# Ledger of designs, part 111: designed miniproteins, single chains

Each design is a single chain, and the fold is of that chain. pLDDT is the mean over its residues in the fold that is shown.

## One batch from the design tools (miniprotein)

Design m3847
Fold by ESMFold2-Fast:
Structure m3847 (fold): chain A 73 residues (1-73)
Amino acid sequence: MTKEERIERWKKFLDTLEISEEDKKLILEFIEKNGLTEDELAEMARELAEKYGIKDGDSAIKKLIEYLIEKAK
């Protein structure tokens, strides 16, 4: 899968979430700037779930989104 296909998939996923267009842009720019793959993002979500005692995947993904927004600022 190309880098462009990866970014497009993430953009579509973010469109399903209740987040602002500005925050979506920050997340996508951060992912592109750091060359993060879906596998690396999945690993980050797992690490955040472990760190914060999160048991469900939806909450883990929300925590990852919060983390990416804070890092992109």
Scores: mean pLDDT 75

Design m3848
Fold by ESMFold2-Fast:
Structure m3848 (fold): chain A 56 residues (1-56)
Amino acid sequence: KIEEENKLLQSLSLEQKLAMYQALLSLPPEEAQALIQEFLKDPEAALKKLQELVAK
């Protein structure tokens, strides 16, 4: 659990982490939870998706 979270955090740059948190604050809790679950299951795919969301 903690090791999985650490892997995700180390994979993200500081700017990506901040963008993710800002997006989570803007989303309803249910959608924020789904985004977190995506990062835990497929960090690489989730990172790519996050970058696309930030670009918009």
Scores: mean pLDDT 65

Design m3849
Fold by ESMFold2-Fast:
Structure m3849 (fold): chain A 67 residues (1-67)
Amino acid sequence: LEGGGKILPAGATVEEVEANLRKVKDRILENARAAGLSPEQLAELEKRLDDAIATNIAWVKEEEAAR
């Protein structure tokens, strides 16, 4: 993720975007656990990441519907 560049190219499918974002979420949570975040902090982070993923997926679906 750090220095990882773009998240997705133009024309990526909803499935590809979701799969990529889930991998990023897993890596972020793994790093947070390694950094010693509490279970409560991890739960808050996971909720925020899930909200961000849902927003990104909704945006991609809206873009596909507009085409």
Scores: mean pLDDT 74

Design m3850
Fold by ESMFold2-Fast:
Parts: structure tokens; C-alpha cells; sequence
Structure m3850 (fold): chain A 96 residues (1-96)
């Protein structure tokens, strides 16, 4: 799991977005596994906090490549717009 996450960070840092996008599903699974490991070690977390962490991991996996690509291309306005959309989606899902 950590090896996949580190590889994804490397690809995004190097601007290898097409390769990163091809590995997005693998990255999503690795993040989900890392979150479940964290939750197992922290039984004190509330169900709301656990749900929030799972939703944040899902959003991170889904949008990291696009956000990194926009940042690399200097499209700060588009990057901010996407970040606001992701935040609104996460807040709406947490309100359910």
C-alpha cells in the first residue's frame, strides 16, 4: 500500500500524469487499505470521524491526478474551482 502511494506521489511530482491516471484504481485501493489500517489502530475514533476519513481518501484518490495536472500547467483558477467542487461534494456526503 505505502509503496503504491509513494510511486503515485513520484509520478505526480515528475508530471507523468498519463501514467498516474492509468494507476489511479491501484492508488485508490492502496489509500483505502491505508485508511482501514489506521482505523484498526484507532478504535477511539467515532463512526462520523471514520466515515470522514474514508470519504477523504476516496476524494483524494479520485481528484489528485487532475489537481496535480492543473497545478503543473499553471491553471490555478481551474484548480481552485475543482478543489471547491470536491470540498462541496465531501461536505454534502458528510451531511447524509
Amino acid sequence: ALEVIREMERLLREGRFEEAEKRREEFERALAEAVEEHLRRHPELSEEEKRRLRLMAEATARYSVELAKLAHEGKEEEGRALAKEVTAELQARLAE
Scores: mean pLDDT 77

Design m3851
Fold by ESMFold2-Fast:
Structure m3851 (fold): chain A 92 residues (1-92)
Amino acid sequence: AASHLASAKSHFAEGLKAAEKGNRDLAAKNFQLAAKHAKNAGCVPLQNIATDLADYFNGTGSPYEQFMARHYLESQKYFGLSPEELAEQTCP
């Protein structure tokens, strides 16, 4: 569980960094890996947002998932948190 949580946070942070650089495919891949590791760690909040972000960057998912992913990214910009800080706060 602990190793899966660390992997989930690491991949989530890498996904955010890829997204900031405009690397949509790399962002989607990292968020998909983050979601799988978060599920194995039992961290539902990180699993949910990582899934929404993966779907967003793949151009898939429901309108609600697209909205939630976009809202999360805009909130991150507003609060000025680093990718690593955001990963830690999503699953403390």
Scores: mean pLDDT 81

Design m3852
Fold by ESMFold2-Fast:
Structure m3852 (fold): chain A 70 residues (1-70)
Amino acid sequence: MKPKVSYTTHAVLPEGAPDTPEGRARVELASQRAAYIMKEIKKAESERVLKPEEVGNIALEAQRKFDAEL
């Protein structure tokens, strides 16, 4: 039989974090926001080499766009 190996590939709360539906929803939202920001940065990097300050500006803009869709 093939062994079932299940690893967490996304951000997960460390042991001791509150295990409540509200807490889980907040962590999931934060994880989605981080993933969205990283995706936008990677898109910009595919166009040209970015300076660290430009990466920061892109991250802020992506964060604003994500918040606007909420």
Scores: mean pLDDT 67

Design m3853
Fold by ESMFold2-Fast:
Structure m3853 (fold): chain A 80 residues (1-80)
Amino acid sequence: NEELREALAAGDLERAFELLKQADLREVDPELIMELARLLGEAGDVGSANEILVRSYTEMKEEDREAVIQAAAEAIRRAK
């Protein structure tokens, strides 16, 4: 979580996404996942934002899933 937070603070979206790919989403702070999805959408990286959306359906805790799905879907919608 700390490395992901640092990458997001630095605006290093490539590093942040690579860190997320190596992580178990159940152990990642949902707010960090939502922030990464938002920033990827703003950067026009629909593919990476969509990967977060798809992973959220299967890999998130039930209580966090809807919030993360909504954030990723909104990011993709804004990128188009």
Scores: mean pLDDT 80

Design m3854
Fold by ESMFold2-Fast:
Structure m3854 (fold): chain A 89 residues (1-89)
Amino acid sequence: MTPEVAKESVEKEKAALEELLENIEEIVKDVNKLIGAIITAMAAVYTAEQAKDKELAKKVKELAEKLKELGAMPETAEKLKKNAEEIIK
């Protein structure tokens, strides 16, 4: 890598970090909304298991499948789907 290219890379990285600093509050807010959705789904699957409510479990499964399709929290989404499927049996 030439010294000129390295200096240009530093300037680009500074600009990227400045954009992140300006937008970090919005990014965190969006992540918190996703976390809230996961907590709601976890509470719903627990309620469905306790109440033996298959319809509520089906709704949790639908949300988990959409989260997997979107690539959002894939491991958590898969666990939610499996837990919901056990209730639907």
Scores: mean pLDDT 76

Design m3855
Fold by ESMFold2-Fast:
Structure m3855 (fold): chain A 67 residues (1-67)
Amino acid sequence: SVGEEIVARIKELIAEGRIKEANDLLNEAVENDELTPEQVREIARFMAEHLGTALGDVPGGLPHPAP
């Protein structure tokens, strides 16, 4: 599925240390309704686990499109 492919791509970018590109792709996919809430949460967990808890405190972390 498109969402699953995007999740895999974002995870690969995170693993490569290309965090800005991973976050930019995540933002674009969320804006285009290509990811489910579960997939966004999966990416957020992977990113937090890979980069540590400090990233979760940064405003530039994973966006939530809710307000």
Scores: mean pLDDT 73

Design m3856
Fold by ESMFold2-Fast:
Structure m3856 (fold): chain A 87 residues (1-87)
Amino acid sequence: SEVQKLEEEAKKAEQKAASLYAAASINEAGADFSEKLAEESSPELSEVFRRQAEIDRETAEINRERYEEAKKKAEELRKEAQELAAK
């Protein structure tokens, strides 16, 4: 049915959101770790670690934005499925 199709699409969007949230969290943890290494490293290595932290933070931001989009899509699909099921 149309309701079942929307519920399936919502579930896929929810799974995508969960994966993106996990990816963003991993990237944030990686950035934090690189910053700690930069503080404890030689000046040369410190620059490398700070650049890596910046890249990881930018990647985390992209994944967080994609997470918010996937989450909103999942919520919209769930509401549409509920409204159709109620009719």
Scores: mean pLDDT 89

Design m3857
Fold by ESMFold2-Fast:
Structure m3857 (fold): chain A 68 residues (1-68)
Amino acid sequence: SKKEELLKKAEEARNKALEHFGKYVGARMKALESDPETAKIYLEQAKKHRDEMKAYEEKARKLLAEAE
């Protein structure tokens, strides 16, 4: 059904948000263990993953609202 397909897409979006959260944490940890120049690169990667996580969270929220 349309509702089932929307719920499935919402779950896929939540899973992508979790994946990016893991990459965000990983990049933050690597930044702590790196020299200042390398740390800057990891912090930029962390910011990108945080932004992607927020985008997927918003996508999931919209899909859940449409499923209702």
Scores: mean pLDDT 89

Design m3858
Fold by ESMFold2-Fast:
Structure m3858 (fold): chain A 75 residues (1-75)
Amino acid sequence: SASTVLSSEEAIALAEELREKGVISEELADAIIEIARKNESMTLGELLEQAVRRLSPTVPLEELFAEAAAAIAAA
């Protein structure tokens, strides 16, 4: 869920997994990894919100949350 707390390592692993599965672009994965490296831990919601705002304001944040939550549930 969006309230799931991720460590830097967990957030980086999630970004790599989502990129490999084609859920997110390489640019979005790189943004997530950069933000995760600067923070010891963040919620999934905060991480995705910051990454999307950094990359593009036109990306549908709610759709990304749903896909990320599904990927975490599958992991």
Scores: mean pLDDT 73

Design m3859
Fold by ESMFold2-Fast:
Structure m3859 (fold): chain A 65 residues (1-65)
Amino acid sequence: GAVQERVAVHDLVEDLGLPREVAEELVRMAREGASEEELVKVLQSHGVPEEDARRAARGLLAAAR
């Protein structure tokens, strides 16, 4: 829901140093049915290491379900 989406944006910005706009786009992508691999690719393009990107992607997908 909206609260879980706001928490996910906050965690992506604060813990991974992502721009807020990128964090919001990742939440949107997960809500619209993006795969774990698509989310990981975006996260890695912004400098997030693969292990952290996979953990973040799984969290986003769990929140979107």
Scores: mean pLDDT 80

Design m3860
Fold by ESMFold2-Fast:
Structure m3860 (fold): chain A 110 residues (1-110)
Amino acid sequence: SEEVEKFKKKLDEDIAKNKDYLDRLGITDEQIEQAKEYLLKGVEAYLKGDFETAEKYFRKAILLGVPVVTYYAYKLLAEIYREKGDVDKALYYEFMARLIEKDLKEKRIW
């Protein structure tokens, strides 16, 4: 999908911009690649309207603890719950994404 390719490019750019910070956190290249794989599988499912599969993969991506990947997973989980009409969960995941975005912007470590 053209949308998946565009998302992957932006994700790769955002990971590259934060690589030094991820290295300082002790996050390995293997963890980054696995988290990216889960996130992209979730995005593919999301674009097909398969929210159950998307949520499963986003949760797996979050568990690997790569901040840039976790940020995108929370943003997309917020959108899934918004589409389901679960306002409380949508706001929760939106809030979690904003916290990670703020932390990444404040550190500005390449």
Scores: mean pLDDT 88

Design m3861
Fold by ESMFold2-Fast:
Formats: structure tokens, sequence, C-alpha cells
Structure m3861 (fold): chain A 77 residues (1-77)
């Protein structure tokens, strides 16, 4: 159905936008308290669980990359 495809595309764009904002926040090198506050705002803005955003932030701090975001960008190309 066209409506189902549109919903899936909207969700993909929402996750891409959230991932890009998360990456920018992580690259900015915010103090832990400010980072946590920004993750809560991203969670509210994009309706994504804050626990998922916290897990991605930890992964970036340990590896220097976000494979999830990289894979979404490849899929969107």
Amino acid sequence: ALALKQQAEEELQRFLAAGEELLQLLQAGLPPDQLQAQLLLLSQKYEIPVSLLENLAKQYQETGSLPYLENLKLFNE
C-alpha cells in the first residue's frame, strides 16, 4: 500500500535526522550532564527511546563511529 510505504519512508527520515543530530552532539564534546539533557530532548523531538540514544552515544565514545547511521545512509543512497 502507498500509505504504508510513505509511513516507512517518514520513519527512515526521522531516524536519519535523529542520528545526524546525535552525531553532531557527540562530535561537539559536550560534558556528560549537558549530553544527557540533549539526548532527552532528541528522544522527545524524534519519539525515540532515550535508552537507545544513550546506547548509541556509548558505542560512539568506545569506537568513534555509529555503524547504524552509516548503514542507514548507504540504504538511503
Scores: mean pLDDT 74

Design m3862
Fold by ESMFold2-Fast:
Structure m3862 (fold): chain A 87 residues (1-87)
Amino acid sequence: SEEDFQRELEAGVIELAMAVISTIEDEEDQLRLMVTLMKSTFGLSEDDIKNLTDDDIRAIVERLRALGVDDATIKRIVDLLRKIRES
């Protein structure tokens, strides 16, 4: 269906963005690009990202799984979100 195609395309774009972010050797630059991805994908401000609760992270994970994003990519997203929150 058109909805299935849109979902697959969105998941693929997220996976590609995360693959690119994962090639960045400098952690500060990696976290900066992750903030940009979260702003564009979920409409989260930098302050929103820093104040994410575990329940908020769970909701993001559920949304990513619903889009069909692979578990390895989801794990990388969660790990980077937690690093931003701790900074």
Scores: mean pLDDT 83

Design m3863
Fold by ESMFold2-Fast:
Structure m3863 (fold): chain A 77 residues (1-77)
Amino acid sequence: TGKFTAVEPDENGGLKVVYLDDLEEAIKRTLEGFKKAAEHTIKTLGDKGIPKAASLLTAGNLLAIGNEIDHELGLNK
């Protein structure tokens, strides 16, 4: 349920809020982690002879969790 807004400009009119940049980077890394986990799941289930559709559904759930985190934090670029 997090919401984050950096709205205070510095004396030169720029927003130099390091922890907003760090938060955006952490979210992007989390999304990349879910993508890698999805790829690993597809490969592992393929090796077990599980239908590809089931693997894709599992991968989709991991990506959906990452997107929900991004949405809740208001970062969508």
Scores: mean pLDDT 60

Design m3864
Fold by ESMFold2-Fast:
Structure m3864 (fold): chain A 94 residues (1-94)
Amino acid sequence: MSPEQKLQEAIRLFQEALEALDAGDYEKALELARRGAELAVEGVTDPELQEQTREVLEALVRGAERSLKAGDEAGARAYLDAMLQLAQQLLDAT
């Protein structure tokens, strides 16, 4: 896949993660979010920006995990939405 295609696939995975969250499938939502984060990082070709993107996405995934453990679906949704927005911004910059 090209970097652009990786970012497009990451966006799709984050959208599917939100759908899984709405269905109450927390395990699937987190699995999709982690896969999307990995692809979004791989979609960034600048090494410095790639590392910054990795750190931000890893923090957002951990935020979603903590929210779900606390039963805070709204908080988890906010973290997934932030991941989706970041991937979209990265795609728009390519």
Scores: mean pLDDT 88

Design m3865
Fold by ESMFold2-Fast:
Structure m3865 (fold): chain A 67 residues (1-67)
Amino acid sequence: DAARREKIEEIARKAVEETGVPYELAREAAEMVLEGASPERVARALVERGVPEETARKAAEVITEAA
C-alpha cells in the first residue's frame, strides 16, 4: 500500500539521519518493525547485512520508536 510505503520511507530517513545506517537497510528494517519484529531481531538482521553492531542496535531502537 502507498501509505505504508511512505511511512516506511519516513522512518528509514529518520534512522539514516540519526545513525548513519544505509537507507535501503533502514527501509527493510522499518518494514520488519511494522510487521511486528522486535528491536533485537532487527538489529541481528542489520548485522547480518554488514552493519556494525553498535550502529545496528541504535538503528533498531530509532526505527522501533518511530514506528
Scores: mean pLDDT 83

Design m3866
Fold by ESMFold2-Fast:
Structure m3866 (fold): chain A 80 residues (1-80)
Amino acid sequence: MKEEIEREIKISLARIYIALAKLFAKKGNIEEATELLRKALELAREEEDVDTLREVARLAEEVGDEELAREAREAVEELE
């Protein structure tokens, strides 16, 4: 099942972007953290992974990107 493997890869990549965003945010590199969260949001939306979208929303709020946090929350609401 190629589609299942592709989905798992994309979700794993989104989680990696989130982990990197957390590291950049901890170091004060907010612009880089926000860019990584946007990449994670795109992958999580494509794969309809609510848990990953919720984590993106929380981190976006923590780094102060209200627009990104809103986009992630709207994506969660569309899937629930």
Scores: mean pLDDT 84

Design m3867
Fold by ESMFold2-Fast:
Structure m3867 (fold): chain A 85 residues (1-85)
Amino acid sequence: NIEEAEKLEKEGEELAKKDPSSLKSAQLYAKSGDLYSKSKDYEKSARLARRAGDLYKLAGKDDLAQQLYQNAEQALKKAEELKKE
């Protein structure tokens, strides 16, 4: 549901503004990205996954950041496939 994805994205943004190092905001972005992916909005899914990865990297969670960057790359590939004529 795109509405639920948007709510989680906004919650993540507000939390990140109050606590920029918050792992909770990274988790909210990751969940939002997953919901966008299920709705086939792969461009937004990729953006949220990359945001979550950046926050995990700042927190020293390099393995989680790498996984989310990989998820973002896969989502971008799916977005490109859906745009092909």
Scores: mean pLDDT 82

Design m3868
Fold by ESMFold2-Fast:
Structure m3868 (fold): chain A 118 residues (1-118)
Amino acid sequence: SMEDLQKLAEYFGVSVAAVREALEKIKNKDPLVLKLKERLLSNAPLPGFDRELEILLAVASVAGTGLSLETLNEILKAYGLDDISKETAERYEAMVLIVKELVHPEDEEIKELILSLL
């Protein structure tokens, strides 16, 4: 429901749109989501992993820190990664936070809410 999406958005500090997009990618078993799950479970680099996954993980590492998008993009450039838009950063943040909650839950009620929406 819309109320459930709002609760997740407030919990993760992201937009409802970002939560919705992240849930759709998880439902559809998007290759990037599968790579992210494998990375979070193994805590090791994947052989031949995607450049997009590195951007996603960089966004995840600064999620909730109050770091500006401009500073994040400067960090990405320093690592030879592409600039991302605010919309992409919010979507990636939502995706990582939701997948992390499924793999390593901090709140079982939130995990169950996510599962109910998949």
Scores: mean pLDDT 77

Design m3869
Fold by ESMFold2-Fast:
Structure m3869 (fold): chain A 107 residues (1-107)
Amino acid sequence: SEKEKLLEKALEKVEKALREKVEEIVKGKSEETKKKVFELMEEFIEKVREIVKKLLAGEPIEVARERLEKLIEELEKKLKEYLSEEDVEKLVHDVRIGVDKLLELAE
């Protein structure tokens, strides 16, 4: 499916952009903080992949949107344990841009 190919390519671009943003934000922080923030982002990315798979399998977009919002809220809460409010806001902003792009392509 053309839509499946577009969503997979968009997901790969979002994953790359989020990993690059994490590298930028954790630069100069402790190795422990770097490890934890990368682990949280990788877990988030894996869960987003699962939601995209369900969306492609015919789950309603409204259900996917609700699941993604809950994942973003949980990610933000966990990131606040390791990062400043400014750094959390920057990461969550890029996460929301990426998620919105995926949902737009899925419509």
Scores: mean pLDDT 88

Design m3870
Fold by ESMFold2-Fast:
Structure m3870 (fold): chain A 95 residues (1-95)
Amino acid sequence: MIELPPHSEGARAVAERFTRMGEIEDEVAKLIRQLKAEGKPVEEIFEEAYRFVREKFPDLSDEEIEGIIVLAAYNVKDPELAEEIRKLFEERRKK
């Protein structure tokens, strides 16, 4: 069921943030398509996408950035890239 926030300024800010995350996902998907067309390796696609999201939304957590990039990879119909990106985030957390 979809819960509509009836009365809160904070709830509106959360809804706006969620909408903007959808917009950035589309922009990241476009960036991934461009980098793939240029023959960039997964590591470069990951670094460029991470930098792009971080520069546009410096207040996002690393977990939110990971989610956006992974969803963008699925949006471009590349689930293998999405799994490789998840693995790169895991390795980055361990280092």
Scores: mean pLDDT 74

Design m3871
Fold by ESMFold2-Fast:
Structure m3871 (fold): chain A 59 residues (1-59)
Amino acid sequence: SEIERGIRESNEVYQKYKDKDDLYRSRESSAAFVSKVMGEEEGKRMRELAEKENEEILK
């Protein structure tokens, strides 16, 4: 489905930029896009993932 494809593509972008300092910002932008296209639930999940990854990097 288009929803599954969008999630897969977002994850690929995340993996590509996972080591960058701007990872959180990129993921947050993706979360906003996902929320608009796929629904609030998916957007929140993406945002939580971005926050978790950012915290792990800072530790």
Scores: mean pLDDT 62

Design m3872
Fold by ESMFold2-Fast:
Structure m3872 (fold): chain A 56 residues (1-56)
Amino acid sequence: MKVKLVIRNKEDAEAAEKVAGEFGLEVKREKDSLVLIGDSAPRVTAAMIYAAEERN
């Protein structure tokens, strides 16, 4: 099942884009947001947690 996560915070988006490759996620850039697409919820959730930690 594909899971999509929309990130509107610029710092979170930059961190998420950096880790997306490590988690095998697809990245879509939009005007002021970033969309992460993964094949499983655990992968997307892990990437988001890691992005939040990278930001801090």
Scores: mean pLDDT 69

Design m3873
Fold by ESMFold2-Fast:
Structure m3873 (fold): chain A 59 residues (1-59)
Amino acid sequence: SSRLQRLDQQISNLDKQIDMLKQYAADHPEERDNVDRVIKLLESAREQLLRERERALQE
């Protein structure tokens, strides 16, 4: 379904953003705390999308 495809794309995009930020934090230790806060917000958003995906699969 278009909804499931959109959710999968959003989750994939978040995974890529999180991975990029983790690499950035490794190269920029002075920004690590700030980047870690952003990563946690993105991880929270990812969990919300996974719950939406689970609900979409049950419909």
Scores: mean pLDDT 86

Design m3874
Fold by ESMFold2-Fast:
Structure m3874 (fold): chain A 73 residues (1-73)
Amino acid sequence: MSKKEIQDKISSLKSQISSLNSKRDELMAELKSLSSDTPLSKILTLIGDILRLIGDIFDLEQQIKELEEELSK
């Protein structure tokens, strides 16, 4: 793979991470806006969605790290 192809992939992955970070921030804001009267099931669902997004972001960051290591060679 050419250096340009690796750079293009890194840029694409960074764009995806940016989108997921925005969605995570929206869900975090929603969680903070919940009242004490909110059902526990709704809170747990929202926390689950946030944790999934964090996992997805981590996986994409690992892919970027591997590509950046390849680019550095």
Scores: mean pLDDT 83

Design m3875
Fold by ESMFold2-Fast:
Structure m3875 (fold): chain A 77 residues (1-77)
Amino acid sequence: SVSEIADILMERYQLSEADALKLAEAAEGNLGTALSLAHEAVSFAESFASGLNMDNVRLFLPIGVDAALLDHKALSK
C-alpha cells in the first residue's frame, strides 16, 4: 500500500512522513518506482546542498522531493 511504501522510504532515506507519502503516491503503490524517486530526490538535494554534508542534504530533501516529482510527472507521458 501507499502507507507501507511511505514507511519504507522514511526508514531508508530518513524522509519526513509528508515527503515519503508524496513519493509513495506518485509511485502509485509501486515500491520500485518509489525507491527510484527517493534516490532521485536525494540526488537533487545533494546538488542543491553543493554536495558535502548529509545534515545539509537533509535540509534540501523537501526541495529535492519536489524536483523529483516534477521530473517524474514530465517523463510519465
Scores: mean pLDDT 73

Design m3876
Fold by ESMFold2-Fast:
Structure m3876 (fold): chain A 81 residues (1-81)
Amino acid sequence: EVERLRETARLAEEGYKRARELYETKGPGAGRSQAGNTAQRVSDLDPEATPRLASGRTAGGLLSALEEVAKEYRERARRLE
């Protein structure tokens, strides 16, 4: 449903922004922790996102994965409107 795709995209976008901010201000460990928390919440909301997030072994890799998931789900929601 469109609403679930929008919520998943919003959650990933907000988490990505917060994790990136922490990565830049407090370092990779803080960014990784926030990104991991967001990845778990996204996976709980949509398990199909889990494999894409699981490959992010570094803070930067996980940030990239969250950004990609946010863009993909935003586009999927847009196409269903």
Scores: mean pLDDT 74

Design m3877
Fold by ESMFold2-Fast:
Structure m3877 (fold): chain A 86 residues (1-86)
Amino acid sequence: SREEIAEKLLEEVERYRDELLEYLEEVVKPSEEDLEKFKKKADEILEKTRKELKEGVEKNDTELLLSAPLKAKEELEELAKEVAES
């Protein structure tokens, strides 16, 4: 179902967030403040993505279902780069 697909797509974004966080913690080792900023902003991206996926399911919007996870991963990658460059 569309709901099952949306759930799997959200899980993939969450896993990517966790992989980026692990990389920051183990390799980059930023300040506690910068790490907390990443976590907070990443949570905001995930909450937005969850809402967009729910809307995509409710409206049968295939474009939204496909684009929202990709956009989220891009935004998470940019956040990780900002923290790593700090």
Scores: mean pLDDT 87

Design m3878
Fold by ESMFold2-Fast:
Formats: structure tokens, sequence, C-alpha cells
Structure m3878 (fold): chain A 72 residues (1-72)
């Protein structure tokens, strides 16, 4: 529920596209924080850091997730 609310908020703020929202929601809940951190890393680096700290994913994992989002 919390990740879904954050995904919807990022779309409303224009930080992600509709296609990126659908892509992130297609992922297991355990991976959604990784893609949330990746999606906002360029525009909202402090928000990305917050999601990274909650998830425990490395910067390298976030960069790979970002590449996946850029293909959507």
Amino acid sequence: MTEDKWIDQLLKEGLITQEQKDFIKSKPSSARLLYLAAAVSDKEPLTAEYFRNLSGYTMDEIEEAKKELEKV
C-alpha cells in the first residue's frame, strides 16, 4: 500500500511517466523501492536517497534499475 501511494504521488508530480508507473507496479513489492529510488535519482536526489536507505539497495543496483526505466 505505501509503495503504491508513493508511485501515484510521483506520477502526479511529473517525476515519472504513466508507462514507468505501470512498469514499477509490475515488479514484486520487494523491488519497488529500488525502482522508486531510480526513478527520482536525477530530479529529486534527496528523495532517492530516502528510498535507497529504506530498501538497502546499492548505488550500482539503482543505476541498473534506472537503465531499465529509461527503456520504458
Scores: mean pLDDT 78

Design m3879
Fold by ESMFold2-Fast:
Structure m3879 (fold): chain A 80 residues (1-80)
Amino acid sequence: SKLEEFEEQLARFEEDLKELEKLAEEKKDDKETIEQIIKGLERGIEELEQLEKVAPESLHPRIEELKERLKKKIEELKKL
C-alpha cells in the first residue's frame, strides 16, 4: 500500500540519520565531511517537507519529529 511505502521511506530516513550521526562523530575533525553531512541533512529536511504534503496525516508527527532531529543535528555540527 502507499502507506507502507511512506512508512518504509521514513524508516530509511531514520536509519540514514543514525548512520550520519555515527559518521559525524567519527569524522568530527574532518571539516569537509562535516560540511557535506550538513548539506545532506538540509536536503533531507526539504525532502521531508515535500513528503509531508502528500503523506497521510497519521505520519505527520513522525515526519515532524525527524525534521526536528535533523535541525538539531545541523545546529550541533555547525558548532564544530
Scores: mean pLDDT 84

Design m3880
Fold by ESMFold2-Fast:
Structure m3880 (fold): chain A 98 residues (1-98)
Amino acid sequence: SAAARAAALALAEEARALLEAAKPTLSDQQQVNVDRVLASLDQVMALLEAGELSPLQALHALIELLERAREDLKDNPELVAGLERLREQARALRAAYL
């Protein structure tokens, strides 16, 4: 649905904004890892906008990307909390659109 697509895009953009805002505070290796996650988020958003991913597929990809980011950034508790919040929002949306 258009509403499901818009909700998935909004979550992806929130995740992108969170990671971009945190990036200057991170180590060089963490910045490289964040750039890879951001590139994957941009790809998911592009495929979702093109209709090549369903909203449910995009939410699944988001959950996996947020989990990878959490593991890479586990020494930053404030950022981990933000990522976990977005991950729970993605799970709730996925459940609502099943």
Scores: mean pLDDT 86

Design m3881
Fold by ESMFold2-Fast:
Formats: sequence, structure tokens, C-alpha cells
Structure m3881 (fold): chain A 97 residues (1-97)
Amino acid sequence: SEYREELLELAKYFEEKLGLKEAAEKLREVAETESEHAQRLAVFIAKRRLENPNAVASREEKLELLRLALEHARESEDPEARAAIPEVEEKIAELEA
């Protein structure tokens, strides 16, 4: 599953770039489920972590993570993941301005 690979990549980013080890471990646990629920939960967790300004080490790193989360959400058939797209796009636009 491409989603499983993206979840593992997102988890690596959370751990290595943001220092969010616990969040990364939860994303990996979700990836092991290999279900639509896992995909939805991963996008939901990623989105909520990105909304916390104290959870991101730098503006550039936050922008890269938001772009990765957006790409993941766009490839998902999950309605809730897709519903998150406009808000993620808006946050990207704010950081690029």
C-alpha cells in the first residue's frame, strides 16, 4: 500500500526533523493496521500536530511537513482526510506569504 509507505515516511519526518518521537511511533502503529481507518487517523494526527506551533522546530520544516500531509490527503479516498485539504492549503499559503 502506497499509504503505508507514506505513513512511514511521515513518521520518519516527525521523528528526525521535528523531534516528535511519540507522534512518529503512533504514526508507525497506524501504518501497521493497513486500513482506511489507519489512513484517516494518520492524516488526523499529522494535521493536529502541525496546528500546534510549539510542535514544529522551524517554519521551513513545518511547510515541508504540511506539503507532505496535503499530498497524502489528496491521494486518500477518505472523506474526512479530503475535508482537511482546504485548511492545510490555507496554512501553506499563510506560511508562504
Scores: mean pLDDT 65

